# Designed miniproteins, single chains, part 105

Each design is a single chain, and the fold is of that chain. pLDDT is the mean over its residues in the fold that is shown.

## One batch from the design tools (miniprotein)

Design m3883
Fold by ESMFold2-Fast:
Structure m3883 (fold): chain A 92 residues (1-92)
Amino acid sequence: SLEELEKKIEKYKQEIKNSSGKKKAEAYTKLGEVYIERGLLLKDQGKIDEAIEEFERAKKAAEEALKIDPENEKARILLLSSENAIEQLKEL
């Protein structure tokens, strides 16, 4: 599934480059969701520092989506989820 996640990252990065407005914000939320999934897989493997890096990538994707579409509820949820995951792992 890591190879599948990497392919999704490439696809959403291309979607970001080829879109604007709400569609670009949606592409950023999809990219952030893939980073969350990678972070969870790394966390399950005990790779805490690598998991934090993936959650920080998800946070940045959510922030970029909110710059484009500030009312995007999915991006707001993604931002909160990534921030909570980072905080929890840093307390370990």
Scores: mean pLDDT 89

Design m3884
Fold by ESMFold2-Fast:
Structure m3884 (fold): chain A 66 residues (1-66)
Amino acid sequence: MEIYFKNVENDTIIVPDNTIAYIENAKNVAVSVGKDSLAIFKNSENTYVTLGANSSVEGEGYTVVK
């Protein structure tokens, strides 16, 4: 499944299992990525990502935590 998030600020994003998430223009956001998923960040800053099993992130403006 693919999901799109755009212009998110000071909020939380939950990416489900088996999902590709496109995240654009996110600022000061906490992102939780489920299992077997991918989060792709564009034009984002100060985002914090937690990754489930076999998941990954691409792009810029993120920091992987726990």
Scores: mean pLDDT 85

Design m3885
Fold by ESMFold2-Fast:
Structure m3885 (fold): chain A 56 residues (1-56)
Amino acid sequence: SPSLREQTRQLIIEEASLTMQFMLARLQGDEEKAAEYEREIKELSEQIERLRRQVR
């Protein structure tokens, strides 16, 4: 299984990618897509925080 560090790194990369998609959706005026990406980013951020807490 991947290490906590590797798993966390992958989630951070995914969060960055989703953030770019969110910004593009907002620039295009696609409020529905922007809201969907924002929700996914929030969920992913919570997962990253849970993994980070395990190393304290």
Scores: mean pLDDT 83

Design m3886
Fold by ESMFold2-Fast:
Structure m3886 (fold): chain A 94 residues (1-94)
Amino acid sequence: SIEERIANYNKAIAGYKKALELDPNNADAWKELGNSYSGRAALKDNQGRLEEALSDYQEAIEAYKKALELDPNNAEAAKNLALAQARVAALQQV
């Protein structure tokens, strides 16, 4: 179910936040935190929960920026940052 998928993203986000409390310089953990927020945002976006999706995309952007600050050559984080930024821009025009 969509609810179960959102619950799984909630657990992933909590887990990566805990990992980053212990190791704040883990670029991969920041990227995975961004991916988890972005995945949850996409589900909320698809449900028309636009304000909640916008909030999650903004959290994803901040996580990807941290990943790129630590590892500037992370192509996945750079690509996913650009996609999240494009979606935020589109949502803010509505």
Scores: mean pLDDT 91

Design m3887
Fold by ESMFold2-Fast:
Structure m3887 (fold): chain A 80 residues (1-80)
Amino acid sequence: EEPIKLSDLELKVLGALLRNGPMSAAELAELLGVSQATVSRTLRRLKEKGLVEESKKKPGVYSVTEKGKKALAATAGARA
């Protein structure tokens, strides 16, 4: 329904990856208090948008892209 806005969970996932560095879906699920399946679905959506990338060195570990950092800053009003 909303045109292009990150959901609360998408913002939390991006923020966690930005603050803590690369994390797996399991680590994000524990940190955010949600199911691993929910986090994995959210990560897949973020990857489709180019906001996160899967690590080549550790499959299943994700990191924020530059586009993801900019999207989080613009949406959340985060200041450096």
Scores: mean pLDDT 75

Design m3888
Fold by ESMFold2-Fast:
Structure m3888 (fold): chain A 94 residues (1-94)
Amino acid sequence: SAMEEKLEEIREKALENAKKLGDEGAVKLIEEFLEKVEEIAKTLSPEEAKREIQRLRVELLEKIKKEFPEKAEELESIVTATVAEVQLLLDEEE
């Protein structure tokens, strides 16, 4: 579907940006987050998906600050941009 194609583009961009930071653990954390976001976007209503994705974003940012403090600003930027793109995509489906 068009939504699945856009989610894949968003995922690929986020992973490319995360890989540039050179931390395999951080990349894996972002990959796991993106897998959950895709499942939520496909399963829940747009309003419920936005709420759940925002909850996961907050949890992920706390984990990033704890586990990857030296790269936290760059990782937070990637996560925030990714969530904004997914939320915009969900707005188009409403």
Scores: mean pLDDT 84

Design m3889
Fold by ESMFold2-Fast:
Order: C-alpha cells, then structure tokens, then sequence
Structure m3889 (fold): chain A 75 residues (1-75)
C-alpha cells in the first residue's frame, strides 16, 4: 500500500503541475482575447482557448479519479 500511495502522490503532483500550466496559458489567452479587436485573430484565440479548456477538463477528471484512489489507499 505505501509504495502505491507514493506512486499515486507523484502522479497527482505531476498532473497538478500540468493543470496549473494549462490554467496559466488559458488565462493569458483570455486576457489577449479581451484586448483583441481583429475578428480573425479573435476567432483563432477563441478556438485555442476552447481546445485548451477541453484538455484542462480531461486532466481535471483524471486528477479527481487519482485523488479518489489515493483516499481509498490511505484507509
């Protein structure tokens, strides 16, 4: 159990770091979108934001699953 807990904690930390980087990138793009006036550039930014938000959603679900597994092992 202890080694399984350590491996899960490591994976959770790695995934949390990936999520943080995605959140930072999305925030940067949202700020850029708010200041943008060119319709073509706005469309590209909106598409990039959507793609990153989908990736973020998938990683958040994965993180939730790993955290639930960790809680089961800590009992």
Amino acid sequence: KKKEIEELEKRIKELEEEIRRLEERIAELREELAKETDPEKKEKLEKEILELEIELGVKLIELGVLKLELKKLKK
Scores: mean pLDDT 84

Design m3890
Fold by ESMFold2-Fast:
Structure m3890 (fold): chain A 85 residues (1-85)
Amino acid sequence: MVEAHVVSNTTVVIKTTEPVTVHLINGEKVELEPGEHTFDLRELAKITLSDGTEIEIAEIAVVDKNKVSEGLVDYLLSKGGKVVE
């Protein structure tokens, strides 16, 4: 499983139980091992899973409404993101 925990308007923690590839907007690729990895949300384009499935960060987003702007929360939820308890 892969989750993107949005902890501020600019910071996301990718939590993954499998190897994944993160694609950055500047064209860089970062291979992630299972665990927690911190990124600038503004630099993330997409994630590719080990089976080749491509997912948008917003689709797997877990967001705290108290830590993130309303506009960003609404955007992430519109793409399939979830609110943290």
Scores: mean pLDDT 82

Design m3891
Fold by ESMFold2-Fast:
Structure m3891 (fold): chain A 63 residues (1-63)
Amino acid sequence: MEELDRLIKELEEARKKYPSKQKELDTLINEVRRLKELAPRLTDEERQAVVDYYRKKFEEILK
């Protein structure tokens, strides 16, 4: 799913811009990468729910 790849890229960019958040962002990147390996086993609805969940976490980290 291209949304997961896009999210990973955005997280990688954010870690460069926000060094104080780097540890939290690294944890999130690892979780998203792990879920990408499982993505072929998920329905379209489940994949969207996963993206939405991690997008929300990403926004919370950047606050």
Scores: mean pLDDT 79

Design m3892
Fold by ESMFold2-Fast:
Structure m3892 (fold): chain A 78 residues (1-78)
Amino acid sequence: SEALEELLEALEELKREARELAELGDEEARRVAEEADRAKEWLLEHRDDPEVQALLPEGVERLRGLAELARKKVEELK
């Protein structure tokens, strides 16, 4: 599923940005990175669920937006 691949990529991007924020001292970002890993595992376990598949495109958009916000916060802390 292309949408699943995009969602997993978006989660990995969010995790990467959140880990960078955590290294800069943002403890909340550490939790976001952990939650992204949990979400990836859950999605892989439920990849064949039609309800999950129907929501994947919206999920990608939302997660990329959150990753962009995290990236901007990294720039503010530099």
Scores: mean pLDDT 74

Design m3893
Fold by ESMFold2-Fast:
Structure m3893 (fold): chain A 68 residues (1-68)
Amino acid sequence: MELKRKATVLLIAGGLLLAGSTIPESDREKNLADARRLFEEALEIGKQAGDEETVKAAERFLKRVDEV
């Protein structure tokens, strides 16, 4: 399913940006904003596809963005 693949890619990309936001020399604000946007897109796709695993993963990552 194409939507599930897209959501998975968004979760991976967002996770990499979130990891980058912990590096002192990086543009932390930009990386956090980009990660949040990618996770929100993954959440929307997961809800549309009825994929609870993707929804839970996206919500978990969004919570991590809020805690950084």
Scores: mean pLDDT 75

Design m3894
Fold by ESMFold2-Fast:
Structure m3894 (fold): chain A 91 residues (1-91)
Amino acid sequence: DELIKKLKDPDPKVRQKAAVELGLIGDKKAVDALIEALKDPSPEVRLAAISALRGIGDKKAKEALKETAENDPFEEVREAAKEALKTLEIK
């Protein structure tokens, strides 16, 4: 899967776009790579990874999203992770 490989691209814009596309596709095989992207140095990539994990809906992401919600330096990223956690508990 080329999109999963692009999550490791040196360009943060490429990583951000890959995370968005993986979320739109709903690729469950990307869940582990998207969980790693929650620790990306770029806040735009972390936000995209949160949105992707929320869209895919795999409960495997719950612990990583909880860590992001509690510890991310950006309030916007923490809030996005909190909303994703609520969504994963609905169904």
Scores: mean pLDDT 84

Design m3895
Fold by ESMFold2-Fast:
Structure m3895 (fold): chain A 56 residues (1-56)
Amino acid sequence: PSEEQLKEAEEYQKKAVEAAARGDGETAAKYARLSMLLAGKSEEEAERGAKQAAAS
């Protein structure tokens, strides 16, 4: 991925963490998935990471 895509992925990861802190697991999973896809992860890896982020 490009540097710009990695920067956007980092911002979405922050939003996922904030959503998880609020107890909004669905929103946390959505942002975590989008972050991982922008970082060049596969769809399966992104879904696994999203579930882990929602559980955090």
Scores: mean pLDDT 77

Design m3896
Fold by ESMFold2-Fast:
Structure m3896 (fold): chain A 93 residues (1-93)
Amino acid sequence: NAQLQAEIDAALAIMVASLIIKHGATEEDFPLLEKAAETVLANLPHISPETARAALDAVIEAGKLLLEKSTDPEVRERLQGLIDELEAARAAL
């Protein structure tokens, strides 16, 4: 069931975002956050609007915290682009 798998993947992305926030977010966490965010975005057509809002809100919060703590200009640029894409997806819900 593709919908069940998408909901599981979204729930795992929420868990990843929550753990990044709990551990105080470091620049080294960016690849993990990027993968979680890309998973949420890819699964938007297959998850409930409630799950989509929760997952997008979680990865946006983690992304903003990580951006605040990042000093590498390349990581900051990629993070800002990711946050902008996630916020656009959230606004479209």
Scores: mean pLDDT 88

Design m3897
Fold by ESMFold2-Fast:
Structure m3897 (fold): chain A 103 residues (1-103)
Amino acid sequence: SIKETIEILKKIKEELEKLLEEAKEIKKEVKDPELKKKAEELIKKIEKDIEEIKEIIKELEENPDTPVEVEIGRVLLAIGRLIEAELRLEELKKLVEKEKEEE
């Protein structure tokens, strides 16, 4: 149902918000300017992804007769954004750990 789809999207948004806070903390801790830039780019991407999901939630709330195929497409897009953010954050964490070992 559209209500269940909205609840799934809200949960994905909450997970993205957690990844955003982690990326912000990493940016504060890194010394390398290139890693700071990579963290900043990830922060901006996740912020944009969160705003996109907020817009999708609003669209579905305003259009309860949205076709199921469109609902599925919106969920898959949101899941894709979450997976990409998780993978980029893990890459950033590995690079930060390597920086600490080279001190």
Scores: mean pLDDT 88

Design m3898
Fold by ESMFold2-Fast:
Structure m3898 (fold): chain A 55 residues (1-55)
Amino acid sequence: SMAERERIIANIRRALDAARANRDLTTALVALKEAEKLGDQEMVEEGRRVVEELR
Protein backbone atom coordinates (compact mmCIF):
# COMPACT_ATOMS: atom_id res chain seq x y z
CA SER A 1 0.00 0.00 0.00
CA MET A 2 1.02 3.65 -0.37
CA ALA A 3 0.93 4.14 3.41
CA GLU A 4 3.34 1.21 3.92
CA ARG A 5 5.65 2.58 1.20
CA GLU A 6 5.62 6.05 2.79
CA ARG A 7 6.45 4.53 6.20
CA ILE A 8 9.40 2.61 4.74
CA ILE A 9 10.67 5.77 2.99
CA ALA A 10 10.37 7.71 6.28
CA ASN A 11 12.38 4.98 8.06
CA ILE A 12 15.09 5.12 5.36
CA ARG A 13 15.26 8.93 5.68
CA ARG A 14 15.61 8.69 9.48
CA ALA A 15 18.40 6.11 9.08
CA LEU A 16 20.25 8.35 6.60
CA ASP A 17 19.86 11.37 8.92
CA ALA A 18 21.25 9.30 11.82
CA ALA A 19 24.15 8.15 9.62
CA ARG A 20 25.01 11.77 8.76
CA ALA A 21 24.79 12.88 12.42
CA ASN A 22 26.98 10.01 13.66
CA ARG A 23 29.20 9.83 10.52
CA ASP A 24 28.30 6.12 10.37
CA LEU A 25 29.07 4.76 6.91
CA THR A 26 27.75 1.28 7.80
CA THR A 27 24.30 2.65 8.72
CA ALA A 28 24.24 4.69 5.48
CA LEU A 29 25.09 1.57 3.41
CA VAL A 30 22.31 -0.44 5.12
CA ALA A 31 19.81 2.38 4.43
CA LEU A 32 20.93 2.51 0.77
CA LYS A 33 20.39 -1.26 0.46
CA GLU A 34 16.84 -0.88 1.85
CA ALA A 35 16.15 1.92 -0.66
CA GLU A 36 17.40 -0.37 -3.47
CA LYS A 37 15.12 -3.22 -2.26
CA LEU A 38 12.19 -0.78 -2.21
CA GLY A 39 13.05 0.31 -5.78
CA ASP A 40 12.54 3.99 -5.00
CA GLN A 41 14.92 5.84 -7.32
CA GLU A 42 14.85 9.13 -5.36
CA MET A 43 15.71 7.34 -2.10
CA VAL A 44 18.48 5.35 -3.83
CA GLU A 45 19.97 8.63 -5.13
CA GLU A 46 19.74 10.23 -1.66
CA GLY A 47 21.35 7.16 -0.08
CA ARG A 48 24.20 7.20 -2.60
CA ARG A 49 24.77 10.90 -1.88
CA VAL A 50 24.99 10.26 1.89
CA VAL A 51 27.39 7.33 1.36
CA GLU A 52 29.63 9.57 -0.80
CA GLU A 53 29.56 12.33 1.88
CA LEU A 54 30.75 9.85 4.54
CA ARG A 55 33.64 8.33 2.51
Scores: mean pLDDT 86

Design m3899
Fold by ESMFold2-Fast:
Structure m3899 (fold): chain A 64 residues (1-64)
Amino acid sequence: AARPVTVTLTFYNKADEVVGTETLTLDEGDGDRLVDLLRARFAEAAAAGIDLGYVRVEAEAPPA
């Protein structure tokens, strides 16, 4: 059975500094939601004059 997983996104600028964090819950097959969020966040950062370097993606299982 599909299990929801908590995904934490940490956004870094080109100087390797944390500029934002986002947490979302994804079900099996919810990759489109993650892609849409990443696209929106990169567009928002560009509009604000922030040069995003990379995003760290970490998945955590819910507590038992």
Scores: mean pLDDT 73

Design m3901
Fold by ESMFold2-Fast:
Structure m3901 (fold): chain A 74 residues (1-74)
Amino acid sequence: SLAELLRRGAEAALALAEELRRAGEVERAIEFLRQAARELRELAAQSSDPEVAAVAREEAERLERRARELEEEL
């Protein structure tokens, strides 16, 4: 389902952000997570499927929370 693809995509985004963080590219990780979250929020706003919209919002919030945690480390 599209909802499952969104969850998988968010997990991949978090994994990539962690690799960037391990490489010392914390600001890059933050920007990447924020861009991904913005795209998920746009998808949620445009989706007529309540399940897809809910998952997209949930995953956007998760990526935004991780970005904020990384900002606090700067």
Scores: mean pLDDT 89

Design m3902
Fold by ESMFold2-Fast:
Structure m3902 (fold): chain A 88 residues (1-88)
Amino acid sequence: GEELRKKGRELLEKGDEAFVKGDYEKAIEYYKKAIEYYEEAIKQGDKSALKDLAEAYGNLSSVYQKMGKYEEAKKYGDKYYELQKQAE
């Protein structure tokens, strides 16, 4: 749970750094890895990871938007909205 969430957060921060640098491909890789860690944390009962998972999907959507990949941006944006409802 908590340890997996922390590993996910470290990957999310690396994704944010790559995104700021304009390294969109690296940002996507890090955000997807963060998502995997957050999903496993949730599976193990760490409900706090739902908010982190939503953030990761939102950031991933933003990267695809910056790349002009609107179909992927919408896909991950829809996941962000779904998770926001679950995190309430």
Scores: mean pLDDT 86

Design m3903
Fold by ESMFold2-Fast:
Structure m3903 (fold): chain A 60 residues (1-60)
Amino acid sequence: MEKLAEEVQKLIKKAGLSLDEVNEILAEAVEELYKKKMTHTEESEKKLAELVKKKIEEKL
């Protein structure tokens, strides 16, 4: 988890995203995982990081 969090933080800094934009991306990613019922597993943390990265890349 910690290593994935660092990668996400680096992408956020490179993209120049505001805290509000980061919170919006996280909320959307969590909502998608919740609808797929993947929020209660360790795998969900990796999926969350992947979704966040994907949404950040869309903003770039």
Scores: mean pLDDT 69

Design m3904
Fold by ESMFold2-Fast:
Structure m3904 (fold): chain A 108 residues (1-108)
Amino acid sequence: MKEGMKELARSAVAALRMLANILKGVDPEAARELQKLADEIEKAIENGDFDKVLELMRKALEKVREAYERFKDKLTPEQRELVERIIRFLEQTVDRMEALKKQLEAEK
């Protein structure tokens, strides 16, 4: 796995762990699932398995969106803004990793 891809994935892991900490008081089950996904992504990074990293990141993003719809009314305005920024960051990170994959596949 290229160093830049590892950096993007590790940043996403940090964002997922931050989100899980916000959720632990509101949706502890979703918080545990996000921590588990972050651990699985970290393992996939160490194994150099880019396809697995993308799969798990897409799964984490879907889980985050589903959880947010259930608990957004229980968050403070500041927590909602932070969660929305994390979701946006994760979406951008997945898009960037997909673009990098296409660039690697386009190399002759």
Scores: mean pLDDT 80

Design m3905
Fold by ESMFold2-Fast:
Structure m3905 (fold): chain A 70 residues (1-70)
Amino acid sequence: IEKLKKAKEEVEALLKEAAAAGAATADQLKKADEIMKELGIPKAPPGMSGIGRLAYLLSQIEHKILELEK
């Protein structure tokens, strides 16, 4: 649970930065991929924008937190 909450904060920060810039950077997406692998979250579907991939990861982390807090 601690890892999921920390990952949520990290992904929210990345998404906020990417949204403010209008695009996600390669470094932001690399960090997202690392978080995804650590948490065992499947990669986003092909064809998603960088911002879309960050939003997908955030939604998956939120879902995992809710499922584990039952």
Scores: mean pLDDT 74

Design m3907
Fold by ESMFold2-Fast:
Structure m3907 (fold): chain A 59 residues (1-59)
Amino acid sequence: MGDEVAELRAAAAEIAARAKQSTPEQRQKMLNHVGKAHQALLDGDFETARKHAAEALAL
């Protein structure tokens, strides 16, 4: 009921902040995971979206 969207928005903000300090190669990997998380959100698959957001943050 919005909590998952709030979590993913917070993750997106953190990924954006880290991307500013990342190498171009790490930034590309982050963007790849962000794209997959976004697609999962459109499909209503919040578990897959969280997984990809977490993988982006782990880079």
Scores: mean pLDDT 78

Design m3909
Fold by ESMFold2-Fast:
Structure m3909 (fold): chain A 89 residues (1-89)
Amino acid sequence: GSQITYQAIRDSRQDIVDAIAQRFGISYDSIDEAFQDPRIRAGFLYAGGRSLRDMINSSSIQDAQQILIQQARNLTDDDILQAQRLYGI
C-alpha cells in the first residue's frame, strides 16, 4: 500500500540518486546538492511516478525498492526530457 511505497522511496533515495547520477555523469557531494541538478529531480520524480502502481501492488518494501531502483537505472534522455516537461523542471 501507500506506506510501503513511501518507505521504499525514502529508503531507496540514495540508490535512486546514484543510479541517475551514474547514468548522466553527474558528480555531487551530498543528496541536497544532487537535487539541485534538474536531471536528478526529473529522474527521481519520473522513476517514482512510473513505478507507483507496481510499488503499491508489491508484497514488501524490498520488492517496492527493487521496482523503483530498476526504473531509475533504465531512465533514458527522452525520459528526463518528458519528466522536465511534465513536472515543470
Scores: mean pLDDT 78

Design m3910
Fold by ESMFold2-Fast:
Structure m3910 (fold): chain A 69 residues (1-69)
Amino acid sequence: ALNNQGDLLFSQGKYDEAVELYKQALEIRQQALGDEHPDTKSSLIALANALRAQGKDAEAEEVLQRAKA
């Protein structure tokens, strides 16, 4: 799964590649399950963590706010 590949890249410090895979997984889950689904919220949290690891704290916070909606 794209999230599993993203997790592997994140563990290797490849944050740019991890972010791209997490974004792809998020878009698929949002379209299939909607924003309120637990799996979609998990993808938002994973993406936010990867963005924060890149030093993109503002973007990470914006993504986390979407998870709380």
Scores: mean pLDDT 78

Design m3911
Fold by ESMFold2-Fast:
Structure m3911 (fold): chain A 77 residues (1-77)
Amino acid sequence: SAELEAAVEARVEALRALLLAAGASEEAAERVAELIREAARYEEVEGDMEKAKELGEEALRLIEESVSPEALAAALA
């Protein structure tokens, strides 16, 4: 639904802002956002839970490569 898509976008934008505050590049933050949007689409529209999980794990790996846990914790403070 449009309401679900709006909720996903709000959460994705919040994560993108957090990653940028933690020192991620705009390119890396946007790639993470795209992976999460695609994972949500596979889960909610396609019903493909395996693909959604795969994309979510890929996004998590990119986050780990783009920002340190220390930088992420500092951005949350």
Scores: mean pLDDT 81

Design m3912
Fold by ESMFold2-Fast:
Structure m3912 (fold): chain A 69 residues (1-69)
Amino acid sequence: SKQEQIERLKEETLERLREAIKAKDNAAAKQAFEDLRDGLRALGLSEEEIEKILEEVEREAARMAVELL
C-alpha cells in the first residue's frame, strides 16, 4: 500500500540519518532528506503531506542526535 511505502521510506531515511549523525556527515544527512522528499513526491503525495512527514522525520532525527552525539 502507499502507507507501507511511506513507512518504509521513513525508516530507510532514519537509518541513513543515524549513520550520517555518527559520521558527522552533514552532506549525507541533507541528501537523505532530499531523497525522502523526492520519494514522497514520486508516490504522489501533496506538498502539505510531504512537509508533515519531513517534520516527523526531523523531530525523530533530533531525538536521535541527542542520544548519538
Scores: mean pLDDT 85

Design m3913
Fold by ESMFold2-Fast:
Structure m3913 (fold): chain A 67 residues (1-67)
Amino acid sequence: SAEEHLKKGRELYEQGKKMEALVHYAEAIRLDPKNAEAYRLAGEVLEDLGEPVSAANLRKKADELNP
C-alpha cells in the first residue's frame, strides 16, 4: 500500500539511504497520487540531495493537494 511505502521510505531515510527512500516515496505517489504527505517527504529527500528546484516542485504539488 501507499502507507507501507511511506513507512519504508522513512526507515530508509533515517538510515541515510536517501535514494532508496525516494524510490519508495515515488511508489507511494504512484499508488496514491493525491497523498500530499508523499510529495512532502519526497521533496525533503530531494532538498537533502541538493535538488532544491525539484524539491520545490514537489512541495508545490503537496500544497495544491492539501491547501
Scores: mean pLDDT 85

Design m3914
Fold by ESMFold2-Fast:
Structure m3914 (fold): chain A 60 residues (1-60)
Amino acid sequence: TDAEKIQKAREELTPKVESLSSEDKKKFAEEYEKLLQKLLDGELSVDEFIEEAKKILEEV
């Protein structure tokens, strides 16, 4: 299910996010919130959301 996809992605990304500096964590959180809003508005699929979240994490 979509919830299982999100949970699995979260578990894979959490160690990487936790290793970020406080400033990079804040930057990631701000961009992640924007993606969440797009997902909730139906502008983005769950699969696209996960891919974009990974892209943001690579940029910080």
Scores: mean pLDDT 79

Design m3915
Fold by ESMFold2-Fast:
Structure m3915 (fold): chain A 80 residues (1-80)
Amino acid sequence: SKEQLLLKAKVLLIAAEAEIFIAERSRHNPELARKQLEAAIETAKKAIELAEQADTPEGKKIIEKAKEVIEQAKKGLEEV
């Protein structure tokens, strides 16, 4: 169902945001920070895939937030 796709996409978006938070707090450990930023990109991409399958206005908002997470993670990787 579209509801199940949206719930899964929301959970993945929250996970990706959490991975960014962990990376920012892990600046004393560049290897861990890098792994978390890479994980955030992959998790956010999965959220986009599920939200696109749902094809709803709510899904479009999830996609926009997930794209922001990817851009934030990419910038973080340039600094690590």
Scores: mean pLDDT 88

Design m3916
Fold by ESMFold2-Fast:
Structure m3916 (fold): chain A 55 residues (1-55)
Amino acid sequence: LAEEIVRLVKELLDAGYSLEQAVVRAANKLLEKYSTEDVSRAVREALPEIRAAAA
């Protein structure tokens, strides 16, 4: 799940979205298939890699 969030955020960053927009959009997509708790935890765990990808 964390790897899937990182992949989606990278795709959205490449498409021209800001880091904030990319994270929100990726999380909303995953909420269609996963629980709010699982998505929230995965975002927190993936956050360092997400920030590194946006730098």
Scores: mean pLDDT 78

Design m3917
Fold by ESMFold2-Fast:
Structure m3917 (fold): chain A 87 residues (1-87)
Amino acid sequence: REEEEERRRREEEEAARRAELEQHGKELTEQFKKTLEELKEAEEKGDEEKIKVQKENLRQIAFGFRLLGDAIGDPRFYEKAREAERA
């Protein structure tokens, strides 16, 4: 109902939370790209410590995308999670 102020507040709060989650998804996407490039460069250099750190970061990024997909219900985040899991 138009007079239902609680519903409007929930929609505004949900929109704000969704915007935060989408922004977090953009940050994770950029972290994923940088982490993937750093992993590739570390593998080329043979830096075993950096390789392990970047692989752990990729796993966390993949989990983050899956959580975003579940929270938002947007299949695009599941695609990003699969890319991060594939490495």
Scores: mean pLDDT 76

Design m3918
Fold by ESMFold2-Fast:
Structure m3918 (fold): chain A 64 residues (1-64)
Amino acid sequence: SSTREEALRLAQRGASAAMEGDIEKARELLERVRSLGAEGLARAVEGQIALAEGDWERLAELEG
């Protein structure tokens, strides 16, 4: 669906923002992914933010 394609594009942009250290942009994109109901993609973006922040406890929670 168009919604799934949009969620995937937003998630990819969010992950890239987190990798670049732009946590503010990554969190904005995460909220957009969540608003589309794409829980798996939202979790993936949250994981990239946790990794970028060095939040190993949160990363482990999201992956386990």
Scores: mean pLDDT 84

Design m3919
Fold by ESMFold2-Fast:
Structure m3919 (fold): chain A 68 residues (1-68)
Amino acid sequence: KELEEKIKELLRELMDVGVEKVALAVELVVAKKEGAPKEKIEELEARLRELEEREAELEEELRKLKAE
C-alpha cells in the first residue's frame, strides 16, 4: 500500500527536520547567552526559518495525503 509508505517517509522527514530545529534552537539560545555577535545570531535565525518553512511544506503534503 503506497499511501502508507509515503506517510512514513514524510513522518521520517518531519522527525529529521524536528531534530535539526531542536539542535539549532539550542545553539541559538547558547549563542544569545554567551553574547555571540549579531551576525551569528542572525545566521542561526535564518537557518531556523528555513527549517520552519520545510516543516510547513512537509506538514501540508502530509495533510493532503490524509485528506483522501
Scores: mean pLDDT 82

